# Designed miniproteins, single chains, continued (2): the designs that were tried, part 104

Each design is a single chain, and the fold is of that chain. pLDDT is the mean over its residues in the fold that is shown.

## One batch from the design tools (miniprotein)

Design m7841
Fold by ESMFold2-Fast:
Structure m7841 (fold): chain A 88 residues (1-88)
Amino acid sequence: STVENLLKALDRYAEETGDEEFAQVVKELVEALKNKDYEKMIEAAKRLIELRGPETVARVMRVLENALGNKEAIEKIRKDLGIEELPE
């Protein structure tokens, strides 16, 4: 599964870099996207902006859009939080 592979990649990233908080919040966003829980999506995305800033979150959103295919949910998060959509 693409989702399972993404979560395993985040686990490896956290283990190798020590950036456990960032990886954990990205996992929370992935879970919220899977569950179609928009309130939790917004909560996780806001926490990511606080941790790494909007430019990093714009990159994360593009990775998640490509990996999970949740384009409509990702576009709504971008609009509601003022996150820029990166060019193709």
Scores: mean pLDDT 80

Design m7842
Fold by ESMFold2-Fast:
Structure m7842 (fold): chain A 55 residues (1-55)
Amino acid sequence: SKDDLLARIKELGARSEELEAELLKETDPERRLAIGQEMARIGDEQNDLWDQIDA
């Protein structure tokens, strides 16, 4: 349902904020890369979910 999609987008947004905070403190390049990749994955999922709502 639309409510389920919105709930998932909200959860992903909260996770993205947590990852951004982790990235600001992280100095290890391998961990920084992993965090960046996870943030990109979350962004892609959020875009797909918004497209489903707007369809």
Scores: mean pLDDT 87

Design m7844
Fold by ESMFold2-Fast:
Structure m7844 (fold): chain A 82 residues (1-82)
Amino acid sequence: MGKAIRSPLSEEERRTLREAVEAVREVAERAEAEGMPASVVGSIESGVQLRVVGDTLDGKPMSAEEARRLMEEALAEARARL
């Protein structure tokens, strides 16, 4: 069934989610500008965005600062392997 059992996100939760996703995108753009391959950055960005959305849906919204840090740590690990 295509029925959602959860209530829709509040305006505050939606704002926090949007800010977190925008923070992830901002870090991704900086990494691409620093010479990281766009395909690698995009894969990490997608994974981090899924984590941010999942945590928000679980009632644990991730702040923009936390999302930015998570993205930066993931990119630093990937960059060390390149």
Scores: mean pLDDT 78

Design m7845
Fold by ESMFold2-Fast:
Structure m7845 (fold): chain A 60 residues (1-60)
Amino acid sequence: RDAEARRIADQVREELLAKGFSEEAANVGARTAYLAVARDGLSPEEARKRGIEAAEKAQA
């Protein structure tokens, strides 16, 4: 069901933390990626892109 959305969100969170984002920004990115897959039906690649963009805005 939403298992793929959770997996993509976890990957986005790990990637953002590895890049030096704060835990707060990484969590915003992960949540955005989760909703992009689970709610909006977007591809994993598009969801990852949106998650990273959301984290960048949260970090600013």
Scores: mean pLDDT 82

Design m7846
Fold by ESMFold2-Fast:
Structure m7846 (fold): chain A 97 residues (1-97)
Amino acid sequence: DKDGNGYLTAAELQDIFREFDKDGDGTISAGELFHLVKKMTGNNLKDTTLQIQVDKVIREADIDGDGTIDFKEFQTMIHEVDKDGDGQVDYIQLISM
């Protein structure tokens, strides 16, 4: 749960991942990740800037090179962003990867 502190926890991000995993195959596409990050940032970024950040995240997390992130790759990405290991992930840190 979001405790009103302005941070998104790893557990909340996992719930969001499941919501965007429409096919139930355990993966999320670059397009779905784009919409997720856009929602998290409140549309305050230009679409071109957001697309570049999403593409960078996909390239760094996409170990298989298939243009999608599975649950394990997504979890690894969240751990990379959560540098303090407190389970808190600021949305700005996520998009700044």
Scores: mean pLDDT 60

Design m7847
Fold by ESMFold2-Fast:
Structure m7847 (fold): chain A 68 residues (1-68)
Amino acid sequence: SKISRFIGLLLRLIGDPRFEARIEGENTLVARAIGDSRPALEALKRQLALDPDFEARLEGDTLTITLK
């Protein structure tokens, strides 16, 4: 289900030492790059652009991911 994929992404991001991640609202995740990890957020944004269930916006070192 969409929610299982959303929760899976949240757990993946929380476990990744390159990011500080949190849930914001019912369908939104926020991930901030730690140190020089911004290119990893850009790669994640590109990966999520291939998924029709997600929308990702990168502003500075912060990626906002919304479940559609």
Scores: mean pLDDT 84

Design m7848
Fold by ESMFold2-Fast:
Structure m7848 (fold): chain A 66 residues (1-66)
Amino acid sequence: SVELENYIKGAEFALKMGQKALEKGDVEEAKEYFRIAAQSYRKAYELTGDPKFKEKADEAEKLAEE
């Protein structure tokens, strides 16, 4: 579905932006992007039941807590 594709693409984009923010030393901006990625992967998990999205959401949440 378009909704699922949007959540996956949004999460991927947010992860990339979070990594870019870390490269610049902007920890708070990075954490915000990682939270967005986690939320988007969580929505993908809710729509699919696919454990890969749960794993990705958990990984992004850990990045947001560092």
Scores: mean pLDDT 88

Design m7849
Fold by ESMFold2-Fast:
Structure m7849 (fold): chain A 60 residues (1-60)
Amino acid sequence: MKPLTEEEIDLFVKSGVDREELEEIEKRMKEADAAGDKKEVSRLTAELTALAIRAVGDQI
């Protein structure tokens, strides 16, 4: 899995996402990828997507 870029991390943090949460997800994705756990990788990818939507899409 590709690690998050610093630009992506900056955007999430600016949107109110905790940097530690992003780093934890990235760490878990690397561990899951190394273990061959595709289910966990998919779950963590969905969690990253949810964070992005939370930052941009919650406009009501």
Scores: mean pLDDT 69

Design m7850
Fold by ESMFold2-Fast:
Order: C-alpha cells, then structure tokens, then sequence
Structure m7850 (fold): chain A 114 residues (1-114)
C-alpha cells in the first residue's frame, strides 16, 4: 500500500530558510510530475513549483524544488511574511511492478513567518 508522508515547515523568522519534504513510502518504483502548492487563508491554492523543480509563473526564485528518488523537497530561502501558508504537494506515484501511475496529494504542512 502506498503512502505519502509530508514533513517540515513550522515557524521561521523573516529572512530565514524553511524546508518541506514529501516522501513516497511502500511498494514504490518512483515519483513523477511533482507539483508544490500553497494555500493562504481566504485564497485559492496557488501553484509554486511545477515538474519537481521549476518555479511557476510569478513565483520568486527564493522557492526551490528538487526530487531525489522517492523524496520531493521544497526549500524557501529569505522567508517573507507573505510566504505564510499551508504548503502541500502532488505527485504521480508508480507502484513497483506496475505501469500505472496514481495521483497522490500530501496532507500539507503549515509555514508561519514571524
């Protein structure tokens, strides 16, 4: 059975660095099509990283995405108060021994910039 574990985030000082991690666990051959989103209170979700590492249009280069094996990482450097949001990721996960991809979404992690 596949599971996606999201961790990291928390409270960070303005100008600091915060890291969020998503890991696919279980009988997993790989993860593809990783996207990171942020949800601010009262706003619709906004795409921040596309394809694991590419900042979406209008997203600051302070946001960096990477994918290594079954682990996806989002790093926010030089944190600003405007970055306060819940961050979650979506991935297409390939079960071991299967040609099928299944979409999985992380539970989300709160980032608060103070």
Amino acid sequence: MLKLVQSGGGTVAEGGTVTLTGVAQGDVAGILGVSWYRQKPGEKPQLVILGGSTPAGGISSRFKGSVEGTTATLTISDAKKEDTATYFFEAMVQPKGSGRLVGVTGEGAQVTVV
Scores: mean pLDDT 80

Design m7851
Fold by ESMFold2-Fast:
Structure m7851 (fold): chain A 72 residues (1-72)
Amino acid sequence: MPVTLRAPLPGATREEAEEAARAASAVPGVLSVEVTETPSGYVLTITAESEDAALAAQRAAAEAVGRARERR
């Protein structure tokens, strides 16, 4: 059954959020990733085939934001 997980990216720029979405989308079992802008920052909505895939995508997104910030 598909699982939907919201991964907030507080303080991330749009560029960092796009990189995070790309990294999350590369995780096997991820069906879709949506980037939403909120007053507290960007949020990824990750839909995956399983909870394990959703959690792996959240981790990949966090690692991508960290790498993008190092290049700022």
Scores: mean pLDDT 80

Design m7853
Fold by ESMFold2-Fast:
Structure m7853 (fold): chain A 83 residues (1-83)
Amino acid sequence: MELRIQAAALAEALAREFEKKGKKKVAEALRKVAEALLAGDIEKAKEIAEEYKEEIEEAIASLSDEEKEAVLAEARERAAALL
């Protein structure tokens, strides 16, 4: 359960960061992954993540170390609130 909630929190934190950067399509995909994970629909989460895999990986690779640290901090706070 905890790993699923942590994964959902990370997806939501990444979605928020990419929305701020104007990467709306990647942000929407990551929100759908987070929603599926929170609903317990692991298969749907995997399907969405696979469909947008290249776009998500490219977007994450474009983040600075400082931005990655901010996303991880946000994800930890979100996971704590959901657990």
Scores: mean pLDDT 81

Design m7854
Fold by ESMFold2-Fast:
Structure m7854 (fold): chain A 60 residues (1-60)
Amino acid sequence: SDSDIAQEYSLEFLEKLSKDPSEENRKKEGEEFLKKVEEAKLSETALENVKEGVKSFLEE
């Protein structure tokens, strides 16, 4: 489901941040993550949940 895909992408993103917690890596992986999520054409609900879940990593 779209929610399962969103969860998988979120976990992959968090794993990458865990391996390299630098600000530069967070920005790079954050941009890549958002691009993947947009390209996957997830449902509005799944997309919103993903953005809210990673908001703290992308903004602060």
Scores: mean pLDDT 72

Design m7855
Fold by ESMFold2-Fast:
Structure m7855 (fold): chain A 59 residues (1-59)
Amino acid sequence: MKIVKLGKDVTLEDIKKYVKEGVKKILVPANTDPTIVNKFKVEYPDVEIILLPDPGVAQ
């Protein structure tokens, strides 16, 4: 299973790029726009988006 961790302020273009590469799980920051997450789930239901906890330890 291929997993990718994306940085802060991830865009739909970044997600589409990794989906084309066969990524099945994408880790995004907890502060990612929920509208972007919802659009992605509609377009790519076979890909799991996981919100990374952002307790401030990694910023």
Scores: mean pLDDT 70

Design m7856
Fold by ESMFold2-Fast:
Structure m7856 (fold): chain A 80 residues (1-80)
Amino acid sequence: MSKEERAEALFRAVKEVLENPSVTEEQKYLVAKYAFKELHKLGYSLEEIKKRFDEIIKELSPEAQKVLKKAYEDYVKEVE
């Protein structure tokens, strides 16, 4: 699987988890944070990760958007 295919699969999985009403908000948050860390391990820059965050967030429900935004903001603080 290519780096790009892995990133796309990762974000598809994150979207499914964040939109799943059976998953707790805390678990959704941890999965979202894991996804950003995994993208960094795949060699994506913080700027590239931000671009993907900006693209995915507009496709999510308002509740899922809040979780993803918090996970992203916390991730950025951890990698400073």
Scores: mean pLDDT 82

Design m7857
Fold by ESMFold2-Fast:
Structure m7857 (fold): chain A 71 residues (1-71)
Amino acid sequence: MIDPLELARAFADIALGIARRMVEEGKITPEEALEWARRLVEKAGKEFGLSEDEIQRLVEETEAALREYAK
């Protein structure tokens, strides 16, 4: 069985893919994508039972990946 952190990371990867696609299609700005992904990952992490430290790390990883795409 996948542990909650790995499940949350898989969810974050899917959310990141959606956010990148929406920015590429001009549907949202990179800043809007960053805010959307941050909120979604934070909520999912809480629902999956992650600690606040794990949620914060996952949010930071997701933000970093989106910022790298925006280069």
Scores: mean pLDDT 77

Design m7858
Fold by ESMFold2-Fast:
Structure m7858 (fold): chain A 103 residues (1-103)
Amino acid sequence: KEVLEKEIKALEEQLKKDPTNADLWLELGRLYYKLGKYDEAIKYFEKAIEINPSARAYLELGEAYYKKGDYDKAIEYFQKALEINPDSVRAKKLLEEAEKKKK
């Protein structure tokens, strides 16, 4: 936890110098996700997607919504990840899990 907060501060300083780097926004979102701060994780994943939409970014955004219990949004973003990478076993499994939670 303390190590994650230090990494977050370092990434925030890097982003002040290069705010258009989608990979840094993804890393920041992942650190907030690990802290259980899913609203912040979602915000940073959305910033990464605005800069560079990718299957990984959509997958991670979907996982954050899943953790919040927003299964409709999770399904939507897992489907977007599969549109970019149809062979993603992980995305297919997560989509099935989210659909089962929804009913």
Scores: mean pLDDT 86

Design m7859
Fold by ESMFold2-Fast:
Structure m7859 (fold): chain A 80 residues (1-80)
Amino acid sequence: SPEEARKLAEKIAKEINEAVEKGDQLNRDVYRTMALALLSIYYRAGKKDEAKAFAEALLEHSTDPELIADARYFLEKIEK
């Protein structure tokens, strides 16, 4: 479900944004890893609609440059 994927991405992006603001590198890295793992799982499972929704939500809601770069990379890969 693309809607569930989008909501998950929004929650993860919020946690990363809060961790970055607080200087919490451990929580930042944990949630970044979760975001990338979920994106890869959706993509490899052939859930392209979920992968796209997840990547788009990360781009819309994340302030983390590394996560934005990774989400953009996967979004381009999904759209091709």
Scores: mean pLDDT 81

Design m7860
Fold by ESMFold2-Fast:
Structure m7860 (fold): chain A 64 residues (1-64)
Amino acid sequence: SDKEKLSVALGIVSKYLPKEEAEKLMEEVKKQKSNKEALDVLLKHLEKYPEAKKEVEEALKKIE
């Protein structure tokens, strides 16, 4: 589910991003209309953290 994907992605983000950056990203994610849109925003933000993005994308494949 999109909710499960978002939960997994947020967990990975907390390993790679500084606390302040992670909090800003969580606030931006929270403003989205759906879990799918929230996940898209999250993945876009992770373009500057390529290792985090790769780990998130691999984890999401296991949920689909």
Scores: mean pLDDT 78

Design m7861
Fold by ESMFold2-Fast:
Structure m7861 (fold): chain A 95 residues (1-95)
Amino acid sequence: LVEEGREALEKKDYKKAYEYYKKAVEQGNSTVIYDMAKAGIKAGIKDAKLYEDLGNYYFSKGKYKEAIEYYQKALELDPDNEETKTNLEVAKKKL
């Protein structure tokens, strides 16, 4: 799954990469959440959760400016998400 996702990504088959990484995450592999979210966005999947996952990834890396950018993208798709709003405010305070 992870290697099949990587091979699909190398071929720029972002939808196939997203499908493989999503199956890996569903089977308990949280380490590829970033790869799944990035592939999904590149595949044109308009899901606020993918942007929220990227925001959370960058936040966990101390990349607060990037986290803010992705949380804002998530809120453009789902403006009423209280968790994303809270995470955005926390990230802003870390700058």
Scores: mean pLDDT 84

Design m7862
Fold by ESMFold2-Fast:
Structure m7862 (fold): chain A 64 residues (1-64)
Amino acid sequence: SLEELARELAEELAEKFNVPEEEHERLEEEALRLIEGFLRVGFDLELAVRMARMILETELSVSK
């Protein structure tokens, strides 16, 4: 499901960037919104997940 993909992506990024536990749910929600958004504009699932990952990694990198 999209929810499972979003959770997996969020968990991976939370570990990589040491995101506090209280922000994990918000990160999962953001991942889901990004994946759904890219699917809505016509990307396939694999590309939608890849684009969501790229955006989230960029945001987390600049936020430190």
Scores: mean pLDDT 83

Design m7863
Fold by ESMFold2-Fast:
Parts: sequence; C-alpha cells; structure tokens
Structure m7863 (fold): chain A 66 residues (1-66)
Amino acid sequence: DLSELLEKLKATEEGRELDRLVREYAKNPSPEIEKRISELISRILTEAVDKALEHNRKLVEEERKK
C-alpha cells in the first residue's frame, strides 16, 4: 500500500524534508523548490534500492559462508 510506504517515509529525515518542501511549494511556488523536491525523491528512491541490494548481498554472502 502506497500510504503505508508514505508513513514509513515520513519517519525518515528525508521524508520529513520532502513534506516540508511540498508545504513550502504550496505557499510560494518556485522552480527551485520544485527542483529540490524532484532531486529529493530521486535520492530517496536510490537509497531504498541500495538498501535492498545490500540486504540481498548480505543474505547471499551468509549462505555462501555456511
């Protein structure tokens, strides 16, 4: 569920910063804020993928070590 993922995201520093930037954009729309929101979303996505890959790598290494 996307809402559950969004709740977990809000528990992170990046998720809270994203929420703040979205609120700032609503008050004062600017291309700079829009760009920062886009960049932050890209970073969050990349970090999530990197964590998933690192977790899988550790599982494979543990199996091979046994």
Scores: mean pLDDT 73

Design m7864
Fold by ESMFold2-Fast:
Structure m7864 (fold): chain A 71 residues (1-71)
Amino acid sequence: KSDEEIIAELGRYLREEFGLSPLDAYLAAELVVDMLKEGKSEEEIIEELQRRFGLSREQARELVRKAKELI
């Protein structure tokens, strides 16, 4: 899948499951994909998601898990 397809799929998930705005969902999805491709650890990604988007640790972990399945 292309990066844009993965980001779009994760963005839909964030909007539907966590109630994020369209902009925040897109930005969070893009961040996760970019950081995973850069080889950042799951913990680093979780911390950044909590810091920037106010996601709980559980929500951030679930998002990272889902992103790994799509990449």
Scores: mean pLDDT 84

Design m7865
Fold by ESMFold2-Fast:
Structure m7865 (fold): chain A 112 residues (1-112)
Amino acid sequence: DPQALADALVEEAARVLEAEYGVRLRSLEEILEELRKRGLTRLAELLAETVAALRAGESPADILRKLAPEGDAGTVVRGLLSRALERLGRLDVLEQIIAERKAQAQAVQAAK
């Protein structure tokens, strides 16, 4: 269900921001406004685009691939999406997410 996954992503984003900043956020719009107020404009942009893509029925795997080159903001959104997929039991993408995380860990280790 594209809407259920989009809603789960929004819920994960709210939870992370509530834990980090002590704020109560009830909607995507409130989350995006809070991120922009904190200067996290690229993260807000990518999160909004990701939620819109999920609602449009785009594959979570395709979205994860599009986020990979987006640096720290892309890494954060991919982490939130991975948690949302895990919570919904989306087994169809879990193996790809695990493979991507292993590849990223190897790349980071090679760069050190």
Scores: mean pLDDT 78

Design m7866
Fold by ESMFold2-Fast:
Structure m7866 (fold): chain A 62 residues (1-62)
Amino acid sequence: SSELKKKIQELIKELKEALKNKDVEKVEELVLEILDLLSQLPEEDRKRLEKEAEKAVKEALE
């Protein structure tokens, strides 16, 4: 569980960089992988990481 959360956080960081670089193909791959891994987490952990991902996306698109 803790390893899975760390993997998702690493993917969120990669997603932020891919968005800044306008790498659409990489963004699509990372979003799908993040969503798949989030589906394996308890609801509370999922909601927290979803908010973290939303914040990262907003910061990248600012």
Scores: mean pLDDT 84

Design m7867
Fold by ESMFold2-Fast:
Structure m7867 (fold): chain A 78 residues (1-78)
Amino acid sequence: MAMGEVKSKVMPYQDAVEEIKKNSTRYTVFKEVEGNVILFYGDAQETLYKAQSENPSAEIVAYGVNGDKLYLILKLKE
Protein backbone atom coordinates (compact mmCIF):
# COMPACT_ATOMS: atom_id res chain seq x y z
CA MET A 1 0.00 0.00 0.00
CA ALA A 2 1.35 3.40 -1.03
CA MET A 3 0.06 6.94 -0.49
CA GLY A 4 0.43 7.47 -4.25
CA GLU A 5 1.13 5.41 -7.36
CA VAL A 6 4.50 5.61 -9.13
CA LYS A 7 4.29 5.42 -12.92
CA SER A 8 7.17 4.57 -15.27
CA LYS A 9 7.50 4.72 -19.05
CA VAL A 10 10.32 4.05 -21.50
CA MET A 11 10.50 6.85 -24.07
CA PRO A 12 12.96 8.95 -26.12
CA TYR A 13 14.99 11.41 -24.03
CA GLN A 14 13.55 14.47 -25.84
CA ASP A 15 9.95 13.35 -25.13
CA ALA A 16 10.76 12.71 -21.45
CA VAL A 17 12.34 16.17 -21.06
CA GLU A 18 9.25 17.76 -22.70
CA GLU A 19 7.01 15.91 -20.19
CA ILE A 20 9.10 17.33 -17.32
CA LYS A 21 9.01 20.87 -18.77
CA LYS A 22 5.24 20.68 -19.32
CA ASN A 23 4.35 19.28 -15.88
CA SER A 24 6.98 20.76 -13.50
CA THR A 25 7.27 24.11 -11.73
CA ARG A 26 11.06 23.54 -11.59
CA TYR A 27 13.31 21.17 -13.49
CA THR A 28 17.03 20.42 -13.78
CA VAL A 29 18.90 18.67 -16.59
CA PHE A 30 22.25 17.15 -15.49
CA LYS A 31 23.14 15.48 -18.78
CA GLU A 32 21.83 15.23 -22.32
CA VAL A 33 21.63 11.66 -23.64
CA GLU A 34 20.65 10.01 -26.91
CA GLY A 35 18.11 7.22 -27.32
CA ASN A 36 15.63 5.91 -24.79
CA VAL A 37 15.31 6.76 -21.10
CA ILE A 38 12.90 5.73 -18.39
CA LEU A 39 10.68 8.44 -16.90
CA PHE A 40 9.34 7.86 -13.36
CA TYR A 41 6.52 9.98 -11.98
CA GLY A 42 4.76 10.03 -8.60
CA ASP A 43 5.18 11.04 -4.98
CA ALA A 44 8.74 12.27 -4.48
CA GLN A 45 10.05 9.74 -1.92
CA GLU A 46 8.25 6.73 -3.47
CA THR A 47 9.35 7.71 -7.00
CA LEU A 48 13.01 8.05 -5.96
CA TYR A 49 12.92 4.75 -4.01
CA LYS A 50 11.27 2.79 -6.86
CA ALA A 51 13.60 4.26 -9.51
CA GLN A 52 16.72 3.44 -7.48
CA SER A 53 15.59 -0.03 -6.35
CA GLU A 54 14.58 -1.13 -9.89
CA ASN A 55 17.61 0.55 -11.53
CA PRO A 56 20.41 0.63 -8.90
CA SER A 57 23.15 1.42 -11.46
CA ALA A 58 21.16 3.76 -13.73
CA GLU A 59 22.27 7.38 -14.10
CA ILE A 60 19.84 10.16 -13.17
CA VAL A 61 19.99 12.58 -16.12
CA ALA A 62 17.14 14.99 -15.27
CA TYR A 63 14.37 15.65 -12.78
CA GLY A 64 11.43 17.97 -12.27
CA VAL A 65 9.20 18.79 -9.30
CA ASN A 66 5.61 19.98 -8.91
CA GLY A 67 4.51 20.20 -5.28
CA ASP A 68 4.88 16.71 -3.76
CA LYS A 69 5.36 15.08 -7.19
CA LEU A 70 8.68 14.08 -8.75
CA TYR A 71 9.47 13.42 -12.42
CA LEU A 72 12.75 11.49 -12.67
CA ILE A 73 14.63 10.55 -15.86
CA LEU A 74 17.10 7.65 -15.74
CA LYS A 75 19.42 6.57 -18.56
CA LEU A 76 18.86 2.93 -19.44
CA LYS A 77 21.86 0.62 -19.45
CA GLU A 78 22.65 -1.14 -22.73
Scores: mean pLDDT 79

Design m7868
Fold by ESMFold2-Fast:
Structure m7868 (fold): chain A 85 residues (1-85)
Amino acid sequence: GAMELLEEARRLVREALRLAKEALRKAETLEEILRAIALILRAIGLEFDIDLLEKRGPSEEQAREVLRQARELLREAEELLRELE
């Protein structure tokens, strides 16, 4: 259901935030620092969107879209951290 999709999205966003913070710690160039900060800000924004949808009662379509965005954010955070290793 929609609430289960939102909880999965929240889990992925929190993991993406953790990885983006690790990337920020490993970043040595201004470009790398700004990329990590951008991912951190996107994670914070998406968690805020998830909280709003949870309070308002999400449709499955809205929950699936947020889950899609959470998956993309996690992929980008994993990619950046991998590049910095």
Scores: mean pLDDT 90

Design m7869
Fold by ESMFold2-Fast:
Parts: C-alpha cells; structure tokens; sequence
Structure m7869 (fold): chain A 61 residues (1-61)
C-alpha cells in the first residue's frame, strides 16, 4: 500500500545518504534507485524522478 512504499523509500534514501558519506557511490546509486522505485509505487512521481536522477549522477551519467 502507499504508506508502506513511502516508508521503504525513506529507508532506502537514508541508506543511500549513508553510502555517500562512506564513499560507496555505486551502493548509494543502487539505494537511490530503490528509493525512486518505491516513490513511484507510492504515486510520488516527482520524488521518483528526483532520486533516479541522483542515482544516474552518482554513476557518472
């Protein structure tokens, strides 16, 4: 349900930020992509687009 997807998105967003702080950019990109997927499933298209862009930026795209 929407609430569950928002919680998962926030969880992955937190993990992504932690990975960035540790210099694990590949891992951070994966977590941002997971967060984007859950924002999309929650109906938050704007945040989904934001976090997929963050993932691509970390991968050098």
Amino acid sequence: KKEEHLKKAEEYETKAREAVSQGNLDEAARYYAMAASHYFLAGDDEKAEEYIRKALELLGA
Scores: mean pLDDT 83

Design m7870
Fold by ESMFold2-Fast:
Structure m7870 (fold): chain A 66 residues (1-66)
Amino acid sequence: KVVIGFTIPVNLSASPEEQEKQKEEGIKRAKELAEYIKKKLEEIYGKPVTVELKLTFVDSDVLIPV
């Protein structure tokens, strides 16, 4: 079993509507990345892999490009 943690930055100085949008966007991207990682792990291991997603929301005005 593999646990993947994602930290989603939320601008707590933004409106409640913008904060909700940021959370929804972050969750969407985290799920897409988790599915991609699961597929790659299954290719490497040659068998089905169980992946669990853990999400953490943090106050941040900074977006770090990767």
Scores: mean pLDDT 74

Design m7871
Fold by ESMFold2-Fast:
Order: structure tokens, then C-alpha cells, then sequence
Structure m7871 (fold): chain A 120 residues (1-120)
């Protein structure tokens, strides 16, 4: 389970942090979003996952808690191009419980995409 090079952007209450390097991945952004849901009761207002045949995997998540917005964006270059059609996954939720379920489904999808790229 070796993450490739990735880029991560976190925006919270008008503050923005960007990081790039090994170990930062689409999975990292989803794990951070899940922590915000589980630890703070944030609600997932937008989730988008895109996997392209060129091996680009992108995740965008927007969460809200007490009128504050968290925005997470991650882009990862997979080790190999995927010989598949472009994959898109989108979702939104109205409760922390629905948000957790949707993020767990998204993590499963990302894990399968990354495993396929490593196995090919």
C-alpha cells in the first residue's frame, strides 16, 4: 500500500493550506473528511471522485459544521494508467450518519482503483 506522489489542499474558514509529496493521496483527503464527520459531526455537502485513464485520481469533498465550511481537494498520480473508461462518483448528504456511509463507500472505491493500478 504505497501512495504515489499527491497534492492536497485544505480550506477552512477562509484559511488555505496546500501540501504536495509522497504519502498525500485521494485516500488521505477521504480519511480527513471522515474524521471531520466522526469527530465533529460535520455534514458532507459535496463529494466528487474522478479517475481518468491517464492514471489521474482526483477527490473533492466539501463539509459543513456550525456554518463553517471545510473544503478538501486531492489529486494523485497512480503508478500506471488505467485501461478503463473515466470513472466519476458524486454524492451529498444531509446528516453526519449519511456522510459517514458515503465517505466509507468512497474510500472503498478509491482503494479498489489504487489496487487495480498497482496490480496492472
Amino acid sequence: MEPGEGELELEYDGQRVRARGPGLSARTALDMALSLVEDEGAVLKKLRIRAAPDGTLEVEAELQKDGKRYRLRARTRLPRPLAIPPVEFEGEADTPEQSKKLLEEARGLVDRIEAAARAA
Scores: mean pLDDT 76

Design m7872
Fold by ESMFold2-Fast:
Structure m7872 (fold): chain A 77 residues (1-77)
Amino acid sequence: SLFETLRALQARGITDPEEANLLLARELSIAAGMSEEEAERLVELARKVLAGEASEEEVRELEELAARAEARIQELL
């Protein structure tokens, strides 16, 4: 669960709010019905965008994955 993930981050001493938010996004995407592979790719692309290292193709891939996650969340609500 999301709460268990947050507890695991605290147990590992992860205090970086950006890293915590990315891991939260991963777990929310999985909860919304994305595959673990898709959720991990979303986080990888988000890290590259935040670092300013993403190509236009990688930004597009992130947009597509984020749109899929949002659509699945809406179907569950």
Scores: mean pLDDT 70

Design m7873
Fold by ESMFold2-Fast:
Structure m7873 (fold): chain A 71 residues (1-71)
Amino acid sequence: AEADLRAAFQKARDATSGEEVQAIAPEVKAALDRILAAWERGDATPAQLGVAAGHRGLSVEETDALLKAAA
């Protein structure tokens, strides 16, 4: 799950055209939806949330602060 999430985000970061971004956008969205659902169940790790936050431009420190606020 974490490796799949990292792979999906890496594809998004490596995309160089709008067509490539559109092609992988469903994979990135599905990965984000899974991590959010896991977080609501208390199953998400800080590493998984860090990957999701990194894609949105959040730092590891900002992700850690969000996790502490949500706990």
Scores: mean pLDDT 56

Design m7874
Fold by ESMFold2-Fast:
Order: sequence, then C-alpha cells, then structure tokens
Structure m7874 (fold): chain A 57 residues (1-57)
Amino acid sequence: EVAELAAKYGASAECGRGAYQLVRSGLSPEVAGRLVAKFCGLPEERGAALAAALAQL
C-alpha cells in the first residue's frame, strides 16, 4: 500500500516508506508535507498530497 501510493504520486517505494515514518512521527501535516516534498524531490503540493494520503493508511 505505501509503495503503491508512493508510485501513484511519482515517488520511489523507499521514499514512500521514509515519508510514512515521517507522517507517523506526530509531525503536523504542514511540516510532514514539506519534509516529504524535500526528501522525495517532489513539488511541495505533491509532497503534501502524498503525506495526507499516507496519513489515511
């Protein structure tokens, strides 16, 4: 599921797993989204969308 979501947003499976850990660490959605975007090399809007999708898992 994490790898499938990451691929859907244009991120690698490894990036998706790292993003999922960041999302579950208790960071605010805004901070998680920005870190995911930076970590995965995604635009900020797409990083935020991926973080939100991962938070629903």
Scores: mean pLDDT 77

Design m7875
Fold by ESMFold2-Fast:
Structure m7875 (fold): chain A 75 residues (1-75)
Amino acid sequence: SARDYARALLRALADEVERLIAEHKASEEERGQIWAILQETAARLAALVDAGASRAELEAVAAAGLERIRALIAA
């Protein structure tokens, strides 16, 4: 289902983000900002699933969330 696919995308995103946090030694403040982005991404994915969005749309939202987190860590 789209819901199960979105959950898998969010889990993959969370796992990648945890690796990035460890690799870049993200500060407590940065971890708080990362968590906020993950929560926003999860909420957006849930809303898209309810709206009947395609897998490609779900993937695009997850990818955008990851890009925001990468940009935050690089700053």
Scores: mean pLDDT 87

Design m7876
Fold by ESMFold2-Fast:
Structure m7876 (fold): chain A 70 residues (1-70)
Amino acid sequence: MSKEEIETEILLEVGKIVRDMLQGKISPEEALKRLKELLDRAEKLKASPGLITSIRNGIELAEGALELKK
């Protein structure tokens, strides 16, 4: 699998995690854990800045959802 194919798969997985969190299918805690794992994978691949930014935006959304529960 090419680097570009792996990056596309990660991007699709980010979108699914965020969607599932917003729909209440997974907790913000679970979403944050999965997004941080994807960030680690993307950083190891030296992924595009756009993909890193998309993952970081997802992390910020999950962290915001956690703060709303306090």
Scores: mean pLDDT 84

